# Ledger of designs, part 93: designed miniproteins, single chains

Each design is a single chain, and the fold is of that chain. pLDDT is the mean over its residues in the fold that is shown.

## One batch from the design tools (miniprotein)

Design m3437
Fold by ESMFold2-Fast:
Structure m3437 (fold): chain A 74 residues (1-74)
Amino acid sequence: GAEAAEAAAREAAERGGGVLDAEGAALAAARAMKEGGGSAEAIGRGVGAAFDAGGGGSASAEVAGRALAEGGAG
């Protein structure tokens, strides 16, 4: 669920600690949600939480959208 996505994102963000890590964190979150059988909407929620955990701001929405597109969700 979203908790797994957030945990994965936190771990990814901790490794780098920058805005560029927000994208990596989002992709990690999307992957974790897919492993859990999450829907596109659930993946979006998880990615959003992951960016917040990784220190993302307004840029989080755009990167989250890209991550969802990679997952085939748009």
Scores: mean pLDDT 56

Design m3438
Fold by ESMFold2-Fast:
Structure m3438 (fold): chain A 70 residues (1-70)
Amino acid sequence: MFEGLSEEEKRIWLEAEAGILLIKAYVDYQAGGISKEEYEEIFKKIDEAVTYIDNGDLEKAREILEEIKK
């Protein structure tokens, strides 16, 4: 469970999740499943989440990535 992970494990988890979500969004965009505008919005949110990871705000990064998954 995420809350039971060390800070390093949480960071690795969030970095992996951000990468997976970005790849999924790109594939969905290429397949015509989402618009360019939707892809750009997802990209911006992932970029924000990565910035929070880099700054050590892992909980805020998690919240942003969870919003993308909806």
Scores: mean pLDDT 81

Design m3439
Fold by ESMFold2-Fast:
Structure m3439 (fold): chain A 80 residues (1-80)
Amino acid sequence: MPPPELSREEAIKRLEELIKELEELINDPSASELDKENAEHLKYALENYKKQLLEGKEVDMARLVRLIERVEEIAERIKK
């Protein structure tokens, strides 16, 4: 069974991948303004978590995993 927590290294890599995906959605001319606004908001949140992890700050990894999963679901829905 997958653990409830991600390692810091894995979290950083996954955040980088999601940030890139959200950036592609923001630049997609077929995406709605609402989808772009949502993607920008989520990108900001993910970049903030990545910064905290890179700075060696304590992060609630369980909450971060939940956020990552939610962002993945939202990105998939926007792409359809």
Scores: mean pLDDT 76

Design m3440
Fold by ESMFold2-Fast:
Structure m3440 (fold): chain A 102 residues (1-102)
Amino acid sequence: SADEEAEKLLEEAEKLLEEAEKSTDLEEQLRLLEEALVKLQEALKLAKNPELLEKIKELAEKLLELCRKLLKETTDKELIDRCSGLILKAIGLIIEVEKKLK
């Protein structure tokens, strides 16, 4: 089932977000957040169940929170640029989820 594959991708994304939150290395944290976003984007292509769509939104909002926190901890231009790109992509993902939840 496409929903079963989406659920597995969401479990993987949630674990990546948990690892990112625990990381003390900002580059490692950002890499984990980037990997989590890819899993959420793949899950959105497959998910048809409203409960899975709500979970994608929840995890995307958590990703946004972690990105905002990372931005407060760095002055590195490359990390700021990458994190800002993630924020824009995560916002886009949330908008697409909201369209599907109509």
Scores: mean pLDDT 89

Design m3441
Fold by ESMFold2-Fast:
Structure m3441 (fold): chain A 69 residues (1-69)
Amino acid sequence: SLELEAELALQLMELSVTKLEIERNGLTEENKERLEKVKKRLEEIKKRSEDEELKEEAEEAIKEIEELL
């Protein structure tokens, strides 16, 4: 669905911005909270989606977040 694709794109942008902040400032409490929020939204997208490719993209991002935490 277009809504889930748009939501995924927003979460991936948020993850990218948060990764840049982590590279600059380290894993702060604020950055950790942002990663946890993005992870929860990605898990919701994965659960709601019927599109395997979209699910895979969400899962890859979740794994990346887990590596950062």
Scores: mean pLDDT 86

Design m3442
Fold by ESMFold2-Fast:
Structure m3442 (fold): chain A 73 residues (1-73)
Amino acid sequence: MATLDAAAQAAEDRGVVAMRLTNALIKKEEAKRQGNTDLAKKYEREIEELASRLTPEQVAAARQAAQDLLDMG
């Protein structure tokens, strides 16, 4: 069984990946708004890599968080 430390570390690692995905989604939309297509493509590749490390539920939550932040700004 995983120790409490190992479980906490794994949860923290997943949280960091989800946060990076949310930030990459926001930066992609900002790059699109600026007309920087090369930067937008760079963030799209980063999004695909980060999403592959998360569950579909976590990906959906990160996309929703990014959309909420973009709608607030």
Scores: mean pLDDT 76

Design m3443
Fold by ESMFold2-Fast:
Structure m3443 (fold): chain A 77 residues (1-77)
Amino acid sequence: SALAEAERLAEEAGEAARAGDYERAIELLRRAADLLLAHIDEALEAANSSLSAEELAARLRAHVDGLVAQLRAQAAA
């Protein structure tokens, strides 16, 4: 499923970040986010959430932007 693939990409992003490959981690994280956004209705159903698709998408974008900012800061240090 799209959710399982997004989860796999997020796990690989975590592995890349632990290895110090922050560029790869950001790439994988963005791919996972894009896949979740493309399948936002499936994500809502899986989360058993009362959020709208727009609200979940906005929260997902904000969360990913925050993670990318942290990874970029680590790369600069």
Scores: mean pLDDT 82

Design m3444
Fold by ESMFold2-Fast:
Structure m3444 (fold): chain A 88 residues (1-88)
Amino acid sequence: VKPLASPEQLERALELLKEGMKALDAGDYEKAAEYFERAAEAARDDPAVAEALRKAAEAARAGDVRSAAIYATAAALLAIGELVTAEL
């Protein structure tokens, strides 16, 4: 199966997602949202990953840490699945 986004795009999205999760854990919700939005832009060619990251950013801005973490985790799992499939 051909991934929708390049491996480089997904790796960049995962890096930005990690920074967003660190900001979320630190209570910096605006910074977390900015990282999740940048991650969504990096993953723009993968609609499922990009949508999950946009929802994570929206939840982070609302101060909904639980929903932000859930959406970010879903995006990470989708992106990792795409990367693993590309290497197989």
Scores: mean pLDDT 82

Design m3445
Fold by ESMFold2-Fast:
Structure m3445 (fold): chain A 74 residues (1-74)
Amino acid sequence: MKRRYLVTVEAENEEAARRAEELLRSHPEVRSVQVDGLTVSALVEGTEEEVRELAEELASIPGVRRVRVNPVPP
């Protein structure tokens, strides 16, 4: 089942934030990306498994401190 999720990435440096933004923008499930300093937020529409895999990829980026995934209400 497809749902909307807000994925928030907290980076330790600008390189990590840029890499997170690039990864998010390259994924077909990502609908929008917003960057605010070292925080990258994305609206993702996908299955729980797809979003979990995306979060794991983001967390593997050197300098990513935290990845948060929050379901968005309908």
Scores: mean pLDDT 83

Design m3446
Fold by ESMFold2-Fast:
Structure m3446 (fold): chain A 60 residues (1-60)
Amino acid sequence: MITIKDPLTGKEIKVESFDEAGEKIAELLEQEVKKRGLPVTDENIARLVREKVEEFVKKL
């Protein structure tokens, strides 16, 4: 069992594998895009990922 931190909510999520962790993060990104009222497209997902990566890098 692997514990990962949700980049969107900061909540810790327990998963059985790193593959499952990747799938869970993808689901959370899609749900966040939908919650913002945007279509689930590669461009909208990539933009959300970039925003979260920039926030992470800024904290380093």
Scores: mean pLDDT 70

Design m3447
Fold by ESMFold2-Fast:
Structure m3447 (fold): chain A 60 residues (1-60)
Amino acid sequence: MHTLTVEFDSAETAERVAAWIRENYPDVEVRVEGKTLTLTSDLSVEEHIGIALRAIGLGL
């Protein structure tokens, strides 16, 4: 099990990114705490980074 924490400029951005990850990667546990997004799963840290970066790159 691996965990990645990402901080955003706003809680609204963090929640939009979280919603996209929950829809596209249902096996990834996503927790939002204000502006902070935490991903937890058996995927590698690099894969978690890739998921977060993809969501950000989509302009969510």
Scores: mean pLDDT 77

Design m3448
Fold by ESMFold2-Fast:
Structure m3448 (fold): chain A 59 residues (1-59)
Amino acid sequence: SLEEEIRRAVEEAFLEYSHDLTPEEFKELYKRMDEIIKKAKSVEEARELARQFIEELKS
């Protein structure tokens, strides 16, 4: 399903960009993963939202 494809894209983005996160930051990331998946209407949008969120965590 599209939802499964979107979830996979978010997971891939998290794996690629979450190198220096603490366990607590990782927990926050996964909590908000469901929100990103629900909000995104496409795989591309999901990846962009995930990247933006991770950049905010690094700031």
Scores: mean pLDDT 75

Design m3449
Fold by ESMFold2-Fast:
Formats: structure tokens, C-alpha cells, sequence
Structure m3449 (fold): chain A 59 residues (1-59)
């Protein structure tokens, strides 16, 4: 489960990117699992925008 901080980031991501909240929460959780830190809203948004352009995660 996400922390309150991570859930708020996911909520803002869902609103700004027009994706379901559940999807945004999973993306934030996956980021934390892969990188060991909570992303900022700008970091997770940039990752999604890059994925949309290239079809892959930022490396």
C-alpha cells in the first residue's frame, strides 16, 4: 500500500495525465520498488511522457 505522500502524488498524476487513479498508484509503487525512493510529481510525469514517446521506461 502507498503512503499518504505517495497516494497524493498518484492522485495528482492521475488528474494531470488523465489516467485512472489505480494506474497512477501502481506506477508510483513500481517506481518506488525499482528506484528505492518516492518520486516527485515532475519525475513521474516525465517518465510517463517519455514512455508515451518511446514505448519504454526511462533508463
Amino acid sequence: MLSEEEREIARQLAEEMGIPLSTAEELVRLYVEKYGRTPSLSEIKEMLLHMGKTGKWLE
Scores: mean pLDDT 73

Design m3450
Fold by ESMFold2-Fast:
Structure m3450 (fold): chain A 71 residues (1-71)
Amino acid sequence: SMELEKKRKELLRLIGEILALIGEILDLERKLKEAEAKGASKEEIEKIKEEIKKKEEELKKKMEEMKSIKF
């Protein structure tokens, strides 16, 4: 049915966005480790941590949105 097709497309879109956010978080975690290893300033380290936190909150929201889709 058209309704199932629409739900499938929405689910696939959310999965894509979730995977992209996971990739961004992993990249930021790598950047954080590199910054800490190089003795970066506390201010620089805190900025990276805050960016990770923002993306983790966005990820949580998208995962909850995905869970709300019922077939």
Scores: mean pLDDT 86

Design m3451
Fold by ESMFold2-Fast:
Parts: structure tokens; C-alpha cells; sequence
Structure m3451 (fold): chain A 101 residues (1-101)
């Protein structure tokens, strides 16, 4: 029940994300997570929105949540590497890129 409502909010968030409306996307992803905290895709997309806003530390926290729920989420590992690279943590970034492959 809650999972279906979360999926609809996730879709709206992704639509805003694709338009570059990151703050609107964040609001919808946060609502999706409130309804279904176990939705790895919602945490991943929340991280991507913060990454695009340049809030790399927040992005890392949300990508780590996505990986905690789904350790095989290669896109979460890839984006975690990108966020660490943006922070100048090159060695950590390379380790996470390796996990993404």
C-alpha cells in the first residue's frame, strides 16, 4: 500500500530532477522516504539531487543509505565515488568506482 504511494512520489521527484528543479525533487523524494523508508531508489535519487546542488556530504549520507538497503546498487556506488571525488578524496572515489563495476 505505502510502497505504491511512494513509487508515485518517486516518479514526480524524478520528473523534477530531470528538469533541474532539485529542491522540488528533494521534497518529493523525502515524502517517498516517509512512506517507504526501505525504498533504496528514493534514497539514491535524493543523493543525486544533493550531488547536483553541490552538497556532497549530504549526497554521501543518502548514497550510503541506498547501499545499506541494496548493496548491489551499482549506481549508488558510482555516485558515492563521484561525491568523494568532488570532495578531493580521490583514493576513496577510486575504491567506490571499483565496487560499481
Amino acid sequence: MKQKEAEELLKKGRDYLSQGKYDEAIKYFEKAIELDPNNAQAWLNLGVAYLKKGEYEKAIEYFEKAIEIDPNNTKAWLNLGIAYKKLGETEKAEEYFKKAS
Scores: mean pLDDT 86

Design m3452
Fold by ESMFold2-Fast:
Structure m3452 (fold): chain A 70 residues (1-70)
Amino acid sequence: MKKEELARKMLELDRKGISTPLMAEAARAMDEGNFDEAEKLFEQSLKEAIERYKGKNPDLAKFAEKLLKE
């Protein structure tokens, strides 16, 4: 994934109010220039968000699924 595309997806997730510890780790990896690690951490954050929200807020779960599908 391009750096700009990953950054855009991270901002979109944050704007929806979905924030996880893995998002903070992904941001750290981005700052370090480790984009492959940032992408993996962000993907795991999306999977965690889907699991967390699928029973409570299905719209947020579907939004995370859309970002995960690229």
Scores: mean pLDDT 78

Design m3453
Fold by ESMFold2-Fast:
Structure m3453 (fold): chain A 97 residues (1-97)
Amino acid sequence: MSSLAIEPAPVTEEARRLLEEAVEAARAGDALEALRHLLEAARAMGDEGSVLAAAVALVLLQRGEDGVEQLRFVARAARDTGNEELARAAEEAARAL
């Protein structure tokens, strides 16, 4: 039971803080900063699939695509990787934007 519990509490607390910062950025109308925080949270959680999804979403946002659609895209990708915490934060950010 220790193999999956190797990550220290500080990494989990960092990820939680980054998810909270993503939602706060979205409430401020900043989809770019929200996606940046979601990418760093996915990285802190070791979720390579969600890291790639957030990176793609950032590129699409910079090309003029809708921020709400990019946040929803990240939420779907996170759900597909089983990362329910990231998915919830991305959905909340999409609703807050």
Scores: mean pLDDT 80

Design m3454
Fold by ESMFold2-Fast:
Structure m3454 (fold): chain A 110 residues (1-110)
Amino acid sequence: DAEKLVEEAERLFKEAEEALKQGKIEEAIDKIGRVLDKAEQLIRLAKTASGERARELYERAREIAERALELAMRVLKASGDDLKLILRAIGQALRAIGLILDAERLLKRV
């Protein structure tokens, strides 16, 4: 399950980067949201694990969320003056920050 979630996140990152490159900002935002769904699922799996396995899963979730934050910031820059796209990109960036903080806090408890 965890390996499949990471693989799905990598595919979604490539799709989001390609969408951004093509100027499909709305599609890029949607793909970033789906990447963050995979990070949330990894955190949920980590909570059911213990020791080294839990640590590995929290670290993978943090890495995915950090990369999603970087991409959300690039999407924000590419959104120009479109307030609707700006607000959606900010929303994904804030969600990514929340997941990074959750993963870091939970990792300290392992």
Scores: mean pLDDT 89

Design m3455
Fold by ESMFold2-Fast:
Structure m3455 (fold): chain A 55 residues (1-55)
Amino acid sequence: SVSEEVKRLIERAKELYKQGKKTLALLYLFVAGSEAWLNKDEKSLEEVEKVRKEV
């Protein structure tokens, strides 16, 4: 399952993109991906990649 912290970071990144804060949104996605990788959470890594492609 996606960790709650990773999900929160992804949700924040989406909101930042809506506000036009692209660089900050990408930073949040990077942190989310790093957390997922450290926790060996492939499902969260796939979600990060999906969100990155939707922007």
Scores: mean pLDDT 81

Design m3456
Fold by ESMFold2-Fast:
Structure m3456 (fold): chain A 60 residues (1-60)
Amino acid sequence: MEELVKKAKEAYDKMVELTKQLREAIKNNASKETIDKLVNELKQATKEYVKAREELRKAR
């Protein structure tokens, strides 16, 4: 169970970092490819976080 908590926290921290990178890329007028890459990475990180939360719920 503690390992699942750590995975959820890591997924959340990754989402926060990707959100910051995406905002900076938009403000700096980064290429469409760079923005799309960050959006896709954020989408995947969000899915991983949701799954980690579901695993925690199942363990309880």
Scores: mean pLDDT 80

Design m3457
Fold by ESMFold2-Fast:
Structure m3457 (fold): chain A 64 residues (1-64)
Amino acid sequence: SLEERLAEVEKRIDNAETIEELYQVSLEAQRLADEAYARGDTELVERAMELLFRIGEKIAELEA
């Protein structure tokens, strides 16, 4: 399910140790956001966007 894939993305963000891993996760998160939007599922869109924000924050921390 889309919810299961978002949970998997969240786990991948938490476990990612490199910027390369985070970029790969961001591509999947963007795809899931697009799928949620196409379904009209506002809650899942918001969750995917929150995960994208967290990915950006973690990339910024690793680049510092």
Scores: mean pLDDT 86

Design m3458
Fold by ESMFold2-Fast:
Structure m3458 (fold): chain A 81 residues (1-81)
Amino acid sequence: MEKEEIYRKRIDERLEKAKAEGVPDEFIDATRALADELMAEGHPLEALTAVNVGLNYAKMGMSVEEAVAHAREVAERLRKA
């Protein structure tokens, strides 16, 4: 429980910072949804990693769909390692 709470707080802080830096709401919402899915599955580290990857792709000008797909792939790869 405590570990999940710490990761949830870090995810929320990262998303708020990205929004303040001008990342579009569409990316924030899609990245949050992916993180919520991974957190619900018991993968808090993967959720935080997916947020960081998705937000980096947003800053590089990728589409929401492409950024989320790459973030999911990175999270799945980390989970299997």
Scores: mean pLDDT 81

Design m3459
Fold by ESMFold2-Fast:
Structure m3459 (fold): chain A 94 residues (1-94)
Amino acid sequence: AAALKTGTALLNAQSYNSAISQFKKAIAASPTATAYNNLGIAYLNLKNYDSAISAFKKAIALDPSNATAYANLAVAYANLGKAADAAAEAAKAA
């Protein structure tokens, strides 16, 4: 709870590396779709698209109904120029 909350505050403050550290602590304590999705958002903002994709896929594996994780995965694929993958994941966010 504390590490996830601190990570989210750091993410909102655009302190992405510190946010990643806190989300990794949150995941080590209790892996949740929210923690992985937020980890992916931090990586996406650092333009670490491969790590972002990995994190969003973990979020989806934990909660297949997470529309936000599918939308974020589509953004990460689009940034890598993977237009077909981006379109497929965006369709699942609807």
Scores: mean pLDDT 86

Design m3460
Fold by ESMFold2-Fast:
Structure m3460 (fold): chain A 59 residues (1-59)
Amino acid sequence: MSEEELRELAEKYGLSVEQVRGALQLLQDGWSEAVVRQLLMREAGLSEAEARELVRRLK
């Protein structure tokens, strides 16, 4: 995924680029989508629907 795509996702979801990159890295390292969604909801303040959509886009 390009740095420009990461910035676009960060802007759309009100996140830092580092938060989006971190979520992508966890998914690449084999963490479950449910765990990554839970982290985004708790640490970044995303709704369940937003976290689910972001994880889907990062796959």
Scores: mean pLDDT 83

Design m3461
Fold by ESMFold2-Fast:
Structure m3461 (fold): chain A 69 residues (1-69)
Amino acid sequence: SSRIQQLRQQSVQLRQQSDDYRRKSDQYIDEGRRTGSSSLMGRGQGYRQRSDQLDQDSTRLDQQARDLQ
């Protein structure tokens, strides 16, 4: 029970971090488009990749919690 709860809590935290990086990605991409900055576009893409990784990690932890039920 405690391990399942820990995995679910970690999954939720990673989803929140994924959402935070997604928002940063959108902000940097929008600013890069407005200013014509390839550097800002690149940073936005990096944040998007980090967001995707965190989302995958969150899904994996949620699946591990389900497997322990």
Scores: mean pLDDT 89

Design m3462
Fold by ESMFold2-Fast:
Structure m3462 (fold): chain A 76 residues (1-76)
Amino acid sequence: SHFEEGKRLFEQGKYEEAIEKFEEAIRENPNYAEAYYYLGLAYKALGKDAEAKFYFQQALKVDPNFEKAKEELAKL
C-alpha cells in the first residue's frame, strides 16, 4: 500500500518521498489517522514544526484516542 511504502521511505530518511506516499494514502482514505501521524513525523524530521503540528492535530481529529499523536503535540 502507499502507506507501507511511505513508512519504508521514512525509515530510510527519505522524508520528502515518504510525504508523497502518505498524501496518496490520505487521498485514498481521508480517515487514515496513522497516515496523518506519519505526515506529522516526516514534516517534523524536516524541521517543519508548524506543518507537523497541523498533521498531528488531524490525526487526533480522526482518532481522538491516538496516544502517539498526543505525545508528539505535547513536544511541540
Scores: mean pLDDT 90

Design m3463
Fold by ESMFold2-Fast:
Structure m3463 (fold): chain A 65 residues (1-65)
Amino acid sequence: AIAHNNLGAVLGNLGRHSEAVEAYKRALELKPDFAEALNNLGVALENLGQKAAAHLVRQRALEIS
């Protein structure tokens, strides 16, 4: 979980936002209550222009943290 979250962060910093989303989703598959991965997924989705999806994911992160 943590390693996939860290991989997502690196991919996002490289501008590889779609791959970052996949890494964060994998982190959440392993740890569904991983608020940091949910927040990071929200940022990656926003960078892809998916603002509504980003908002929903960030709301969930706040609810489980």
Scores: mean pLDDT 79

Design m3464
Fold by ESMFold2-Fast:
Structure m3464 (fold): chain A 72 residues (1-72)
Amino acid sequence: SSLSDAEIAAFDARFAEFDTDGDGVLSRAELRRLLESLGLTPSDEEIAALDRDGDGVVDRDEFLEILRALTL
C-alpha cells in the first residue's frame, strides 16, 4: 500500500530530526537510531541491506522505500 501524504510528512519530520548534519541524508548510525526510536533492533547486516545504494548513507527517498518495505 502507498503511504498517505500525512504519513510521508510525519516521516519527513522524523528524518529531519535525525539528520543532525542537515545534509539531507542519514548515516548508517543515524538510521539505526531512527529505527530504534520506532521500536526496531536492526543488526549491522540489516542496516547494510537497507542501504540500497551501498554508499554508506540513506537519502529521504531510500528511507521512505525502507518504511514501505517494513510496513507489511
Scores: mean pLDDT 70

Design m3465
Fold by ESMFold2-Fast:
Structure m3465 (fold): chain A 71 residues (1-71)
Amino acid sequence: SPVEREILRRAISLATKKNATKEQVLEEVRAFIESDPRLTPEQKERLLEKVEKLIDEIDEMNARIKAFLAQ
């Protein structure tokens, strides 16, 4: 869905900002999802789960990169 891709792209952009916590990113993305009238409640829940998992994967990747650089 173009709407889903737009939200995911925004989430990635927010997750790469150096001055935001995971919780702050999730709150902002949740606001975007919940305010979008094009999405059903079920689609909103599934999309939020996808975003949370994506942010977790980005955080894990960043931790691995930092570990390699510390060697």
Scores: mean pLDDT 75

Design m3466
Fold by ESMFold2-Fast:
Structure m3466 (fold): chain A 62 residues (1-62)
Amino acid sequence: MEEAEELLREAERAIREGRVDEALLLLSEAANRIFKETGSIPKEFQERLQALIRRIREIREA
């Protein structure tokens, strides 16, 4: 989980900096790490992933 949390923090930073492609890769890695450790994505992390994906979509539309 610590590695997944670090990847999520890096993705949030990349989104803030407009590095959309890097943010998508980081989110994919975070989701893979969480799934590998737990066999599912906990609701809290799923909500965070969805929020970050929404922000990426907003940047692409701008």
Scores: mean pLDDT 77

Design m3467
Fold by ESMFold2-Fast:
Structure m3467 (fold): chain A 56 residues (1-56)
Amino acid sequence: MLTREQIDRVLALLEKRHPEIAARLRAYLAQHPDLTPEEFYGLLADLAVEEVKKQQ
């Protein structure tokens, strides 16, 4: 699945900036292996907004 490759890249970025969020995402993916790309991208968008708010 192409989404799995994209997920790996996103997790690598999150681990550098927000390891806690990366850990939560990994746990979510483990519980929801049938997660759709749309749902995953929705979560990523939410995390991106939170990241922007925390940065200067």
Scores: mean pLDDT 69

Design m3468
Fold by ESMFold2-Fast:
Structure m3468 (fold): chain A 72 residues (1-72)
Amino acid sequence: LSEETQLAISELTRAIGAAPDMEEQAEVAREFLRKVGASEEKVEETEEKVLKAPDKAQAAIIASNAILEVSP
């Protein structure tokens, strides 16, 4: 993993942990994916998965995996 990708995942995980609801978790995921250059399709797919996540830990895992697929 690149150092930049590791930092992005750490910041994403912290931001999702601080989010008050699922909609805000999805917004955080969208922002970080766009920052790492994800396609609009990838952003939309990840948003749908985060909105269906049972808890913040799973939402963070889903978003982190999406970042790794875009920017390993």
Scores: mean pLDDT 80

Design m3469
Fold by ESMFold2-Fast:
Formats: structure tokens, sequence, C-alpha cells
Structure m3469 (fold): chain A 61 residues (1-61)
């Protein structure tokens, strides 16, 4: 069973992924990358997690 902290982290990652997907569809590539970074920082994601989301957006945009 995942701890409450592990579940909270997974939810934050999922929210970051959703925000990145919406940004990639609605914004320019540069704006989508910037928005993804800002959302990741606000959600308290690690720099490594934010870099992974940015890389994903770069490929999708």
Amino acid sequence: MLSRQELDREVKLALGEMAAAIAAKSLSPEEAIQYTREVGEKLGLSDEEIERLEAWVREKA
C-alpha cells in the first residue's frame, strides 16, 4: 500500500502531466515549456521531474 505522501506525489505528477499536455495543445512550444516549469515548481516537483516534463513537451510541441 502506498503511503499518503507517495499518493500525494503521484497525484502532483499526474497534475503536472495534464497541465503539460493542455499547454502543448493550446500554447506555442516556448510558452508550453515555460508554463510546464511554473506548474511543476508550484506543485513542488523536483528539478528532475520538471526536466522530464519539459522534455516531453518539447517532443509533443
Scores: mean pLDDT 77

Design m3470
Fold by ESMFold2-Fast:
Structure m3470 (fold): chain A 61 residues (1-61)
Amino acid sequence: SERARLRERIENLRRFIEEVGTGERAREALELVEKAEAALEQGDFERARELYERALALLGL
C-alpha cells in the first residue's frame, strides 16, 4: 500500500539522517521526519507525505 511504502521511506530517511547527517540542516530534517511520523500515527497521510518531501528537499535529495 502507499501508506506502507511512505512509512518505509520515512523510516529509511530517519536512519540515513541518524547515521550520516550532521549540522543544522540534518537537525531540521530530523524534526520534519518526526512530524511526518506523528502525522502517519494520526492517520494524516497527506500531511505525512508533505513533511517527508520537505525533509528530502531540505537535504537536497
Scores: mean pLDDT 84

Design m3471
Fold by ESMFold2-Fast:
Structure m3471 (fold): chain A 65 residues (1-65)
Amino acid sequence: MRYIVTIKPGKSTEPVEKKILELGGKVIRHINRGFVLRGLEVDLPEESIEELSKLPEVLSVSPVN
């Protein structure tokens, strides 16, 4: 399923991207949510959301409709 992962202000996307790949997901694109806030559009198994959301860099994970 497709999700938007919002990264906390000032944090790198790199650890989040690595975790997504480790969980069998794919990074579809980077989303700029302003000067300090980054987002990622990802394809990720639903069972992997909880694990991804525990990363200190992750602010939120939201489904794309």
Scores: mean pLDDT 77

Design m3472
Fold by ESMFold2-Fast:
Structure m3472 (fold): chain A 60 residues (1-60)
Amino acid sequence: SPLEKELEELEKRANELSARVDQLIAAGAPRDEVIQAIGDLAETVLRYILKLLEIEKEKR
């Protein structure tokens, strides 16, 4: 379904953002850059959860 494809895209994005957070921490990046990257990851995870709920609702 289109919703399942969107879920896969969100998972890929979350993995990319997780790697970005790890890279920034390892590089000793400024706190504000690390906070922003964590925020982007958190938002993507929340969107992933919401998409899971949409898929569950579609199958009812």
Scores: mean pLDDT 84

Design m3473
Fold by ESMFold2-Fast:
Parts: structure tokens; sequence; C-alpha cells
Structure m3473 (fold): chain A 64 residues (1-64)
């Protein structure tokens, strides 16, 4: 994307997925939250909503 907003959301999702594989649910939640904000800036409200919901669910699980 010329604006890079979707690239930023992809990087945040990748960071969240990596944190999930490492068992770091709080860090994963932060990654998906950042991705959701990038999606909102790109005007992708649906992707933002899905990533916010995923971040919220992950934030309910303790890290460790």
Amino acid sequence: MPEGANEESKKSIEAGEKALKEGKSTAAASGYYDAAQSNLEAGDEKAAEENFKKALELAKKPSG
C-alpha cells in the first residue's frame, strides 16, 4: 500500500503471532491492538474490529 498503513498492520500482526508462539499473551494482545489501530488509520474498520476483539481476548489470558 502506498501509505504503508497496511504494511504497519501486517508487521504488528506478525509481532503478535510471534508473541503467541512464545506464550506471551499480553505481548500478543499489544501486537493485535497496534494492528487494529493501523487498520483504523487505513479506513479498514472491519479488520480493525476483528483485531481489537482478538487483542481483548488475548489480554484476558495471563502471560507465563
Scores: mean pLDDT 76

Design m3474
Fold by ESMFold2-Fast:
Structure m3474 (fold): chain A 72 residues (1-72)
Amino acid sequence: SEKAGKLVEEGKKAMEEKNYQKAVELFEEADKIEPSPEIYRNLGKSYAKLGNLEKAIEYFQKAAELEREAAK
């Protein structure tokens, strides 16, 4: 999705600017449109930067699950 892709790029920009809360919001909006391992990895990184390690682990696990499903 073009819309999901634009949200991912804006989220990555927010990460570069260290605006981790904005990055989470943008990646969560992208996830609502089209879930992907890249979106879940970026959510995990953003939550880790915010100190929410429980959410970071959850999203890294979701990314790994989608990667395994895609390999089948």
Scores: mean pLDDT 88

